# Ledger of designs, part 107: designed miniproteins, single chains, continued (4)

Each design is a single chain, and the fold is of that chain. pLDDT is the mean over its residues in the fold that is shown.

## One batch from the design tools (miniprotein)

Design m15709
Fold by ESMFold2-Fast:
Formats: structure tokens, sequence, C-alpha cells
Structure m15709 (fold): chain A 107 residues (1-107)
């Protein structure tokens, strides 16, 4: 397995864990996923690096907005639902970007 494929697999595993785990633990797994995507960007072509870094920035924005909305929620249950939804949305974006980069790398 190439370094690119190894890092992409680890990023995907961390995204899947963030989606599956408790809302309290989800941010830690999501941060791990971002670290793997940033390492993948550093190992990638300039074009793929730019796309991956843009996806990381957008994913961070989605989760930050979700955390802000969760903090303003009327109750804990609503806040946890908002937080998990933001992590799911950000994770879907990262997975789609990883799939596009890997398809190009294997072509």
Amino acid sequence: MSEIESLARRAREAIDQAKATSPEDAPAYFERALEYVERLAAASSPEDSAVLRAAVAEAKRIVAEGKEAAAKAKNKGTGLTILKASIREAGDLLEATLDAVLARHRA
C-alpha cells in the first residue's frame, strides 16, 4: 500500500469512528481524521494538496458552526443532535474528497 493509500484509509477509519461513537468522543476521532487528511495533503501533488486542504478548512468550518449552534441549543439532547449532524456532514465531505483524490491517484 502506498503512503497516500495508507493515510486515506486511516482518515476514513477515523471518520467512520467519529460518526459511530458518542457525541462526547466524536470530536477527538474527527480531529484525528483531519490530521490524516493534512498528512495526505503534504504527501500529495500540489493540485490534490490544494483540494484536500480546502476540504479540511471547510470541514473545520462545518464542525465549528455546529459546536456554536449546539452551545446555543435549548437542551443537551438538541445540542448533541446538532453536533453529530455537523460531524456527519463534515465527514461526508472529507470522504467524497478522499474518494476523488484516490481515483485520480490510481488512474
Scores: mean pLDDT 84

Design m15710
Fold by ESMFold2-Fast:
Structure m15710 (fold): chain A 91 residues (1-91)
Amino acid sequence: MRELAREAERAYAAKDWETFLEAMERILELDPDDITVYYGVGYAYYKLGEYEKALEYLLKAWPYHKFHFEFRWILNEAAVKVGKEDKVPPL
């Protein structure tokens, strides 16, 4: 898992969202219950224009990241893009 985390970090720094998504999905395959990686997966899908998938994964990340301003901004943007603003939980 450490090597996948480093690959994800390098891809994020390079703004290579396809490689970042692949690394994050591999981490999730190894630990499907790691809710902390759902933000990474959702963020990558958002950057790739896959707004429906972005919303799905960002909603799964909500319990850990709901007070993080950038997370809430990306979640709301994804929800607006797919017409599902009603799916964003209140604080």
Scores: mean pLDDT 77

Design m15711
Fold by ESMFold2-Fast:
Structure m15711 (fold): chain A 55 residues (1-55)
Amino acid sequence: DRVLRALDLILEGRVHSVREAAEAVGVSQRTLTRLFRREVGTSPREVLEGQRQAR
């Protein structure tokens, strides 16, 4: 699952932007945002912001 892979990369700190996460899983930023809203209920940008605040 591309969403779970992108989420894993964000939580591991291996990607630092929506663009990097989308490129890593082979989709556009728009597609990744759509998939995240459907499967996670939030945007990848919000997950990245949460990850930064958790440091």
Scores: mean pLDDT 79

Design m15712
Fold by ESMFold2-Fast:
Structure m15712 (fold): chain A 59 residues (1-59)
Amino acid sequence: TPILTQLNTLGVTYDTLSVNYTVAINNGDTVTATTLHNQMNTVMDQATTLANQANGLAP
């Protein structure tokens, strides 16, 4: 699978998590908001890893 396709999928996932995070915050659901924030950080880390692989900065 091309790295660009994987990055696009991660972007869509991040957007979905961001929307759900906003809903959780508006409802005062701090537990769900914290979980979603951690998942957003994981998606960001995965995107960084793929970008580094594409640029030859990581094996």
Scores: mean pLDDT 82

Design m15713
Fold by ESMFold2-Fast:
Structure m15713 (fold): chain A 84 residues (1-84)
Amino acid sequence: MREILREALEEAIIEVLTPLVGEERARRIAEAVLAGLDAVAAGREPAPEVVATLEWAERQLTEEIDQAIAEKAKELAERLLEEA
């Protein structure tokens, strides 16, 4: 059951992040999140490389979210122009 729950969580993270950062980056972020959670559950601090990946992901998500909002605003504007 634990491995199934881990895979389900990984898939959920990938599904949420794929529209924002793409599937490859979403998978890397999901792997880093799960590695961090595994370390905490084992009573260990996450590896520095995992922390660095999560910090990088936070910066990238902020930029990609801003870009995704801009793209959606453009789609809505184009739709309104086509209906006019």
Scores: mean pLDDT 69

Design m15714
Fold by ESMFold2-Fast:
Structure m15714 (fold): chain A 75 residues (1-75)
Amino acid sequence: MLAELEARVEELVAEIMSKMSPKIKEIVEALMAGKTDEARELFASLSPEEQAEFFAAMAELQRRVQAEAARLQAE
């Protein structure tokens, strides 16, 4: 059960990251590496449109993870 959820979450993260623009991927990778200050500076360098893309990508990832967790719990 947990191993199936873990594997599916890793697959979803890889899928979402593959669809992100290179700039957004750099920010996500910096955050995952604990480089919060670097990620913040990268985000501040984004245009309003790119910032919207980042928030949309984060919202999509959160939504997909929540939906998958609920699906596995329900069946």
Scores: mean pLDDT 74

Design m15715
Fold by ESMFold2-Fast:
Structure m15715 (fold): chain A 94 residues (1-94)
Amino acid sequence: EIEPVELTPEQQKLVEKVKELYKEELEEVKKEYPEVPEEELEMVVGFAAQLVLLEKLGVISEEEAKKYKEEFIKLYPHLGELLEKVIKKLKEKV
C-alpha cells in the first residue's frame, strides 16, 4: 500500500546526508554503549535520524517532533538520555 515517493533533488541530498550521519553515529554509540543490545542502538539512532530528517523536510513540526520523542522515551525510558544526545548531535551536523 506504500506508493513510490518522489523526492526533490534537495530532499534527496538531505536524505543521503542523514543516512551517512546515521551510520557514523551508530558506529560511535556501539563503542560507547557495548552493554546495550545492538538492535536497541539501531532503533534509537534510526528513530533520532528519522525524526531530524522529517523535521528538516517540513513533514512534521517541531512540536510533533518533541511529542514523538517523548512517546519514544515513555516506551523505552532506559534509552531516553541516549536518544536526546543523538538528536542533538545530528541536528548540529545537519
Scores: mean pLDDT 81

Design m15716
Fold by ESMFold2-Fast:
Structure m15716 (fold): chain A 95 residues (1-95)
Amino acid sequence: MLEVLEKAMKGDPEALIEVAEEKYKKGDFEKARVFLQAAIVKKPFTPEEKRELAERLGLSVSTITELEKEAKKFPAAVMLRAIGELLDEIAKLKK
């Protein structure tokens, strides 16, 4: 899935959501939240899109809304953390 990670590095919101979903499935909730917050920074979600995203990730809409509020406080810090995590994931795949 190197292609998805490269798209996420370019700020593709859907690619960031796909990476977040994979991390949630693996139980890596901390990294999953970082990637989800990065997607929120890149794209504002409608209430309908937030409901669909909540169902897709196995989260509540209130959890997504709280993550959005936190991401909007420090969007640059969210993006820097997400880039660092993506670089780590890409490095693991290049071995």
Scores: mean pLDDT 80

Design m15717
Fold by ESMFold2-Fast:
Order: structure tokens, then sequence, then C-alpha cells
Structure m15717 (fold): chain A 92 residues (1-92)
């Protein structure tokens, strides 16, 4: 079902962001996760893509105060924001 594919993609995206925060040197593992995400996105219907985009937008809206306070180019602040996004993705 479309919802099952959205949930699988959100799980992989959550794993990607968690891995990026825990160990950004794990480039090969991050690349494999990105490839799996792209493969699933390519196989998704337009309806499933819209559901995924809406879910991401809702998560970003929840972290918007942190995002607006995050200075451009501040790697530590960016990592903190990504951790927040990953946590919100897990709740879906």
Amino acid sequence: SSKEKVEEILRLVSEYYELRLEDPTETERMRKLAEEIEKLLKEMSEEAKELLEKAIEEILAKVKPEAEATPAGDQEAVRALMARIAEELRKL
C-alpha cells in the first residue's frame, strides 16, 4: 500500500539522519541508505509522493523555530536541527 511505502521511506530517512549525526564518516552506509530511498521514491505513485511531502512539511513546521534560529554555516547548530528532524520522523 502507499502508506506502507511512505512509512518505509520515513524509516530509512530517519536512519540516514541518525547515522549522519552519530558518525558522518560512515559515507558508504549513508550512500546505500540514500540509494534505497531514491529507489523507493522512483517506484512511488504521485499520491504516495504527496503524502510523503506533506509528512515532511508537517515535521519541518514543528521544528521551524529551531530552523529559523539556526545560523547558516554553523555545523553544530545544523547537527542539532537534524537530530530534532530525525526524532520527529521516528514518531510517524
Scores: mean pLDDT 62

Design m15718
Fold by ESMFold2-Fast:
Structure m15718 (fold): chain A 75 residues (1-75)
Amino acid sequence: TVDELFRKLLQAAFNGDVEEAKRYAEELIAAGGDPEFLIRALRVVKQHVESSDLPEEEKQKRLEAIDAAIEVARA
């Protein structure tokens, strides 16, 4: 389901796994997920990561994966 794919995308992003985040974003859109909704949801997640107390290196990896997923949805 779209909801399961979104959870997998977030898990990949939280692990800093850019390629897995991109793959789940593609699968989510292919499964009928709304690209615009995905972009808005990921922007909210990005704001939460940016405002968190995570180490700088961890923030950077997560933000890179989130940005990659957003670019897939924009394509």
Scores: mean pLDDT 84

Design m15719
Fold by ESMFold2-Fast:
Structure m15719 (fold): chain A 101 residues (1-101)
Amino acid sequence: SLERVLADPDAVFIEFVTGPWDPRFLEARRAHEAGKPVVLVAFKKSPYVDVEGVKREAERLGMELVIVDGEGKYSIDDMTPEQKEEALKKAEEAAERLRER
């Protein structure tokens, strides 16, 4: 939960988002504002994912964003094991950069 991430200094908040209006984006933003390492993950543009909107808001807020080629996938449950591994690897690399501030 968000409360556990905020309490754990080693925790990284990784959130899969579909757009800037996504409630998960709001939770990720709260963690980021609390000073926690946060990585947003968005899939390549599809009817269900506003990748450009997520990208614009992430850049505006100074949040780390990983874009994964999901071939029109709209959730982590629809990702192949290879796509999920790539997303998690990129998310951990982004988290390490945030820790090194």
Scores: mean pLDDT 69

Design m15720
Fold by ESMFold2-Fast:
Structure m15720 (fold): chain A 67 residues (1-67)
Amino acid sequence: MDEEEFEREVLEALLLIWHGIGKYEISKGNVEAAKETIEKIRKFAEEHPEVRDLAEQAIKDLEEMIK
């Protein structure tokens, strides 16, 4: 098993979890918590450029839901 491949899968799973948390917070009307989750995803994307595209899609989706 490739350690780099496994790490990427873990990073992608973590992004999906945070994306889900952001959607959940928005569904509860907790926009401030959703914005905090967006900032966490943004910082994560800065540290892990290999999943940046997925992170950017999650951020855009959450920002559109907040509008």
Scores: mean pLDDT 81

Design m15721
Fold by ESMFold2-Fast:
Structure m15721 (fold): chain A 70 residues (1-70)
Amino acid sequence: LVSRIAEAVPSLSREQIRRVIDSLMRALGLSRAELNRYLESQLPNPEVLERELRNWLQIFGLLSDEDSTM
């Protein structure tokens, strides 16, 4: 799943994606299965997914100084 999200959202690193997933599980009280299903449902809409992931990174304070400009 992380690799799929990283392909859909090239502005974010796999590490940032992993961090936001972990934080979402804690914040929303979702199981891994529920969160995976939710994220899979967003994959067909990469712009929506990118916006959501960026909002979550901002909310959880997980934004890095150097995002995917490698």
Scores: mean pLDDT 72

Design m15722
Fold by ESMFold2-Fast:
Structure m15722 (fold): chain A 119 residues (1-119)
Amino acid sequence: RGEALAEATEQLAEAAIELARRTAEAARRSVEEAGELARELVEAIRGLGDTAVAAIREDPALAPRVLEAVERTREAVLRYAAEMVEAAGEAAEPYAREIREAAEEALERVRRAAEEAAA
């Protein structure tokens, strides 16, 4: 049960990282397309955070594994957010900020769940 949630967290992280890459690539063609993908990415990141928190609540021993998946996702989102701004300039900055904030909030929530589970 906890193992299945940890596996789901890892799969959601891979999907979010790929969506982040696609969002950055879209920014080279269309800020509007990148904005649509950025909204999908924000929802994907929130779902990743929710699943990671659920995994830790089922089994606190899974915290290092799901934290690693969320941290990798945050690192990728920060890289691709920078690429979006490089490709499309100031017009991409609101979308880049929104995906960065979503990734930081997800990581903070998962870290907090891990801390509470360790107490």
Scores: mean pLDDT 89

Design m15723
Fold by ESMFold2-Fast:
Structure m15723 (fold): chain A 73 residues (1-73)
Amino acid sequence: ADPSVLKLLKDLEEYVKNNPLATKAQFLKQARIIASAYPVSTQKLVEKALDELELQPRLTNQQLLKELTKILS
């Protein structure tokens, strides 16, 4: 796994842990903001994964993070 991807996932895990009441929209926005600090290659991988997960209305932020981790691993 790309070390940048692992760092991104860890930062996003801390966001979910610290913001248990965050909406799906807030989670997706924060994931894109965190990704913007990483190389363009990492941003492209994250954006593609988020576009796929945005269509899943039943996923909690914890489940979204788990699915994002699977896609990016």
Scores: mean pLDDT 80

Design m15724
Fold by ESMFold2-Fast:
Structure m15724 (fold): chain A 97 residues (1-97)
Amino acid sequence: MEEEEKLKEEAERLKEEALESGDPEKQLEAAERIIELAEEALRRGASAEVVKELARRAIELALAAMEQSEGDLELILRAIGLALRAIGLEFEASLRE
């Protein structure tokens, strides 16, 4: 509960800093970190709501990185991979009630 609030606050800080940077590499790094936080939260039995919230923030960062990649295929493919991983976490969380 308090731990879940701290995870949401950390994810929001990571997202805001990465979006403000305008750097697709930083946005992808932040997305990956948020996904890692969501995976750990899911593993430790956090609520589906918290895991989905973290996954959605990671998806937002992946989409921003894709738009700011200027056609860099490697960055675009990394963004797609991270977005799919985050979507998978949303489905996993939904299966837990």
Scores: mean pLDDT 84

Design m15725
Fold by ESMFold2-Fast:
Structure m15725 (fold): chain A 104 residues (1-104)
Amino acid sequence: MRRIEVYVVAHRLPADLPDEEALKRAKEFLENTEKYAKNAGIPYISEIVTPENADEAIARAVEGLRRAIREHQGPVLVSVAGKGDTAFRAAKALIEEAERIRAE
């Protein structure tokens, strides 16, 4: 097994939050996380996940994770932000993919 270190961060926003406020907070969380990753020299993947785009956003995050792991042997950071359970569904998919890659 290849030693892979993956950090998955899920920013869950309240389900009743107005969409414009949710988008603003999501962007702020992802930008702050990006600054951390950049300063640490860690590859960074981020996605804002909505009920309408969840499948596409998750697919992009998974592809980004696969690429980062292929190109880098060190830690990889993935952040997802979304309202309610959408962020948790994305985080679960990313964790499952990371475990699948570790099993190879």
Scores: mean pLDDT 80

Design m15726
Fold by ESMFold2-Fast:
Structure m15726 (fold): chain A 68 residues (1-68)
Amino acid sequence: SNAEEGEVLLRLFEHEARELLATESPEEAIRKLEQALASLTALLDSMNDAASRERLEALAREYIERAR
């Protein structure tokens, strides 16, 4: 289901975000997080999963703020 697929994508994004914050410079982490957000937003929009898109945007804002 779209809900299960959206949840998997959100968990993958959060795992990658944590790794980027641990291993990359702040500038590079932010760049890669913004790129991942753009790609996953396009995918979720193609799935008509507005709820997961909203959650992804919130997660991305949180991790980008933490990287600053």
Scores: mean pLDDT 84

Design m15727
Fold by ESMFold2-Fast:
Structure m15727 (fold): chain A 61 residues (1-61)
Amino acid sequence: SSMDDQKQDIIDDYAERLTRELGRDVAGRVETRMRTLASTSPSVDTARDITTRLYDDALRG
């Protein structure tokens, strides 16, 4: 669906940035968590919020 495509695009964008900032090993673990939580979210906005939070948390350690 268009909603699933939008969620996937958000996750992909954040995962790419996370790989550049923290490397592929950390990025891979965080991406898996993003996909699990964001894919089951009720909306694209909720998926973005979840993905952003996980990204910010990863950057802080």
Scores: mean pLDDT 85

Design m15728
Fold by ESMFold2-Fast:
Structure m15728 (fold): chain A 80 residues (1-80)
Amino acid sequence: ALAELNELLAQLDAAFKAGDWKGAAEYARQLADLLRRNTIPPDVGRQLAEAFRRAAQMAKKKGAPQEAVDALLEAARAAA
């Protein structure tokens, strides 16, 4: 679970830096699913939720499709 979380976070970060919004949306959806199925410490969850919300704001500013922004916000809700 933790190793899978770290892998997906790294893939999301790489997609985000490359402007690969389709990939970013896919990894964000996989992260949301993983976070809903696994219990994580509340403090870690809050930090991840804030990071995903910040990523969604940055994606929107960079002209990402709404689908990618929505996927990041869904990951934030799953982490909270």
Scores: mean pLDDT 84

Design m15729
Fold by ESMFold2-Fast:
Structure m15729 (fold): chain A 84 residues (1-84)
Amino acid sequence: SERKRELIEELVRALREAAELAQSLRGKVPDEEFRAAVEELARALEPYIEALGDGRLEELSEEELREGLRTARELIERLRELAA
């Protein structure tokens, strides 16, 4: 479906942005502070990262994709707060 395709595209962009932002913060924020801010959200995203790597995002439901997108966006906001 068109909506599912849009969700996948948005999720991929969000996951990429989160990864790039996290890498940019390495060495600028203490490991303990970084872990405390992102550990739970990063763990919640592991299934989505695996599905992306395996080319299996299309196997996820629209509800699962929306949940992944919400979590990825929350991670981005948390990382932006650390960068400020």
Scores: mean pLDDT 83

Design m15730
Fold by ESMFold2-Fast:
Structure m15730 (fold): chain A 100 residues (1-100)
Amino acid sequence: SAEEAVKKLLEIIDETVEKMRKSTKLEEMLKILKETNKEIIKIIKENPELSADQVLEISNYYYGELLKIMSTLDEEAREKIMKEVDEFLKEVDKIIEELS
């Protein structure tokens, strides 16, 4: 169901944020981020019952949590993380367009 997919996505985001906060190495944070971004996109694509609004709300929540993490990092680390975030958001925007 859409509600079960939303719950699963929020749990994945929360687990990812916790893992990234516990990581002391940028390379580990980037690996976690890349793996999570792929998993989120896969779950969204496998659950066509998700509305554009639900996908947008999940994406906005994830972005907000990542911004909080980025606020604790130096400029170089923020730029590298933001590059992965931008790529993720572009793929989400494409999915939202297809659902609209």
Scores: mean pLDDT 88

Design m15731
Fold by ESMFold2-Fast:
Structure m15731 (fold): chain A 79 residues (1-79)
Amino acid sequence: ARKAQLVAELEALWDEYVAKLRELHPEIDPAEWEAQVAAARAELRRWLEQDASVEDLEALIQTLRAMLAQWPATQQRLA
């Protein structure tokens, strides 16, 4: 149950991160973008298959949250 909740949270943060990156890189070819996103998701799934701990998932979520928190400041500086 805990792992499923953390995976859902991580997936939501990952989708937000990918969306922000796309906005910063509109020049990147859509096919290339899709390939890179698919590769990253495949890597994440392999890590989960290796019995990633709740602690490992929490650490990754914290890192993504910190990265996303930097985007509002960056957007504000560019606006």
Scores: mean pLDDT 73

Design m15732
Fold by ESMFold2-Fast:
Structure m15732 (fold): chain A 97 residues (1-97)
Amino acid sequence: MIAEGEVKNGETKQLTPTTLSLTYKDGKVYAGLFVRVAPGERVHARAIAESEDGTKKEVEMRVERVLPDWVELGAEIEVPSKDKKVKVTVEARVEPA
């Protein structure tokens, strides 16, 4: 699964069709992802933040919670405080048990 969005400083956005939430504040982008899973499946996700000057930072998203049918993943990415907007791409893969 791939999801992409642009977030401005001070904004929170939710993106469809994925349950991806982006918040940009205090020089950081916070990315939250909810993925529906079957029992025993694992989720791996990475977030890529692109600054206005084209610099990219990639981080692996961490598992925040495991629910019966959902996994919540999160990531924090530091960005230059001078940036007014950041483009974020999230790539997620679900692996069978």
Scores: mean pLDDT 75

Design m15733
Fold by ESMFold2-Fast:
Structure m15733 (fold): chain A 65 residues (1-65)
Amino acid sequence: DRDKKIDDVIDETKGLLEQGVDPYLLARYTVARLRSLGITDPEELRKYLSKTGLNDEQIDYALSV
């Protein structure tokens, strides 16, 4: 199920952020994973990324290319 895969991406991103992975690299990686699941709308991407603990600046960086 796609919704379960999205939740798995969010949970993995939270865990990696807690382990001290670079948040800017992690934000870009997470955007790429969500896009591979068919999530391409910037507002929808922002909604899911906001659940991970990444801040607005890190999310904006990942979405700006």
Scores: mean pLDDT 85

Design m15734
Fold by ESMFold2-Fast:
Structure m15734 (fold): chain A 67 residues (1-67)
Amino acid sequence: MAEAEATRKENEEMIARLEKLIATDPLGEEMARIALGVNRAIAKSTTDPEVKKVHEEAVKRIEKLIA
């Protein structure tokens, strides 16, 4: 639980930075797509259900940013 919560907080901070980059920098969308791929791969490969859920949530939030 504590590890998954720390990862969720780090992902929230990363997503907030990506949102600002998308608004201010032409490379922001490309950075968001890279983050999407990484989180999707981790969610697919992790064996911890709580960690998987955190990364799946990050994937959905990043998908909304680049839609």
Scores: mean pLDDT 79

Design m15735
Fold by ESMFold2-Fast:
Parts: sequence; structure tokens; C-alpha cells
Structure m15735 (fold): chain A 61 residues (1-61)
Amino acid sequence: VQEQVTAAMDLVDAGASPETLKNEQIKLGASEEAAERVGKLAAEGASPDDIATELARLIGQ
């Protein structure tokens, strides 16, 4: 869980594409729903902190 959040924050901070973020989350064992949500937030210009917060919430379900 923490590894997925850290990876998402690092990739967003580095300017990775939404598709790259989604694919990396899936590789790290995230659900398709969580991976897609992270990708959408990045496409909408969400900050790394916003993405980390939402991802933690989705994983906690």
C-alpha cells in the first residue's frame, strides 16, 4: 500500500503521463479501479499529494 502511494507521488512529481501512472500502479498490485482513478486525477492536473490521498482511500476500501 505505502509502496503504491510512494511510487504514484514520485511519478507525478517527475511529470509522468497518466497512462504510465495507471500501468505502474497495476504492476504494484493496485486494483484496476485504483489505477484508473490515479490516472484520471493526474490527467486533471491533481497534485502528487491529492493523488496519494485518493489512492490511500481507494486501497483502504
Scores: mean pLDDT 74

Design m15736
Fold by ESMFold2-Fast:
Structure m15736 (fold): chain A 73 residues (1-73)
Amino acid sequence: MAAEIEELAARARELARRDALALAAQGRDPLAEAEAVAAQIRAEGARLGKPELGEAVAAAVLAGAAEAVAALA
């Protein structure tokens, strides 16, 4: 279970990083988009009775977007 959550979080982080780079290249706000996505992921995790999974994936999305923004600075 924990290892599966870690793998999903790692994948979400990499996808969020790539999406954030693409959004920044288009002149969009990647951090604002990541916050909106993270909020939806947390809400879905709570609805499914898996809040720990939702929080881990949401945190990974935010971390991926932050990494992309830091790389562009």
Scores: mean pLDDT 83

Design m15737
Fold by ESMFold2-Fast:
Structure m15737 (fold): chain A 70 residues (1-70)
Amino acid sequence: PAPLTRALLRRLLREHGLSQAELARALGADDSSQPAVLAALRRYARRFGPDRDGVVTEALLRRVLEGIRE
């Protein structure tokens, strides 16, 4: 599987009508910067991802973004 890119993250945020700051807040990130958001996504993937290995997939990110919108 391809690694999560900045371009893919921005596209998915736009598709769900969410900002990077809203994603950061939902994940409990230290700030709304890309490194902080990616670190928080990796922590989420370690706790709740399929293999609990910290790998952030497009499917995992879509699930997180859908949860924020509900």
Scores: mean pLDDT 74

Design m15738
Fold by ESMFold2-Fast:
Structure m15738 (fold): chain A 67 residues (1-67)
Amino acid sequence: MEELLREIEERARRILENPDVPEEEREEAVGKAGELASLLGVLSEPPEEAAERAREQYRKALRGELG
């Protein structure tokens, strides 16, 4: 499980570091990471809610709206 989480984190990082990757794929990777964090008990939110929240935070970050 830990190893799978690390692999997904590394894949998400590579996607986010590549400017040629479509924005939708980046959002999907972030959402998937949030879902897994919830499933592993790292987050108290339900998996689907954690995934949507992660995607929304990512969209806000891209718009510079997080702070």
Scores: mean pLDDT 68

Design m15739
Fold by ESMFold2-Fast:
Structure m15739 (fold): chain A 58 residues (1-58)
Amino acid sequence: MSGSQMSIIGRRIIQNTSLSPEQVGQILRDSNGDRDRLRRNMIDAGVPSGVVNSILRS
C-alpha cells in the first residue's frame, strides 16, 4: 500500500476503534505497507474482523 493509503487507514482506525494514536502508529509501522500484515496486526490488537474489513475496504 502507498504511504497516502496508510495515512488514510490510520485515521480510520483511530476514528472507528478504541486504539490510541500511538498504538495505531505502531500497527502501521509493523505492517510496513502490507495490507495482510495490517489486517493481522489490527486483529491481534483486538479489533473485530468485520471492523478491520470495513476500514480496509476504501
Scores: mean pLDDT 79

Design m15740
Fold by ESMFold2-Fast:
Structure m15740 (fold): chain A 85 residues (1-85)
Amino acid sequence: AAEERALAEAFAARKAAELSALLGLEVRTSVTQVSETVHRAAIVVLAPSGEAVGALVFRTEGGKTELVDEQWPRLDEYLAALAAA
C-alpha cells in the first residue's frame, strides 16, 4: 500500500540523515517493492573515495520496519584512516 511505501521511505530518509550526521559521509537510499505487502529499503554509506563502507537493509511489512541485513565492509579500514588523520 502507498502508506507502507511512505513509511519505508520516511524511515530510510531519517536513518540516512542520522548516519550521515554521525559519520560525516554520503548516504544513499533505495526503496523497492518486493511483494504486494513488503517493501525493502537499502541504505548505503559511501566513503569519500566512492566505495561502500556500510550497507543496511530494512523490510517493511504490515506497518512494521525491521533490520534484515547489516554489513560494514572495510569499516575497520575506514576507522583506522580516521584515527590516523
Scores: mean pLDDT 76

Design m15741
Fold by ESMFold2-Fast:
Structure m15741 (fold): chain A 77 residues (1-77)
Amino acid sequence: SLRADTTKGVILIAIGVAVRYSEDKEKARELGDKAVEAIDAGDFEAAKEYARELGKLTGDEKMAENIIKLIDELEKE
């Protein structure tokens, strides 16, 4: 649905922002790509785990929590 596509778009932007502000951009991109691939596969549990790992890598727990919340909202359709 359009709402699902919008939520997915917001998740992608949030992941991109986390990657941009990471000190280890290569590892952050890898984790971000894996999170997006998991979302596309419907594996929301794996997507949330990659978001947590991205949060640990960046030190931004709040960004990881926000991404996880958006993934949970996408799953509830």
Scores: mean pLDDT 80

Design m15742
Fold by ESMFold2-Fast:
Structure m15742 (fold): chain A 120 residues (1-120)
Amino acid sequence: LPLKKEEIKKQLEKEINDLIDQSIDIVDEAIKLKKQLANTSDPQKRKELEQKLVVLASTLGILSAEADFLSRFAKKLGFDDLAEKAQKLSELLRKATKAIVEGASVEELEKIKEELEKLK
């Protein structure tokens, strides 16, 4: 392939992998907050932890939109492998956002984290 096209592909792959790493960190933080919530009986402290989880869910929603954009961009350039990877990332992030908002278990969030790690 021409050098310029290979350079563009490498840059997109890096951006997608960077989004995966950011997403893993955010899901890991959500797992930690969820475990803390399970061990917290104080109503005010529980409300604060739930508000933090909502902020993390919002961040994952933004990253999902970015992954969707990268998927469409990669597809337009003929990088079908990267487009599929970014689309799977977007879908996993939507699933994670929904799981956090709907109060899913630590086990469900850990499964999503494992699926994100396999995507690298």
Scores: mean pLDDT 89

Design m15743
Fold by ESMFold2-Fast:
Structure m15743 (fold): chain A 100 residues (1-100)
Amino acid sequence: SDEEHNELASENALELYFEASKLGLLDENGKISVEDLEKLIDEKLPELSEEVKKEVIDAFKEKADENGTLSLLDLIEAMKSLSKEVIEEISRAIKKKYSS
């Protein structure tokens, strides 16, 4: 359902944002660059397929500001724009790497 899709997308965005925060990747405005998100995904979620990684990074690029950075809300909106299959794959990879 749209509700389940939005919940899972929001959980994925929150986990990535929290990990970025722990690694000191957030700027003074609490935003993270697309470049740092790409590196974070490559390092922490290496089991994601290249097709899924590309779709995720493309979604981040679409929601990024003029400086190539995303707020938590931008990350949530980017995740919501992804297909159900992609967000489910990301969720499985996150759950395997990070204890909620």
Scores: mean pLDDT 84

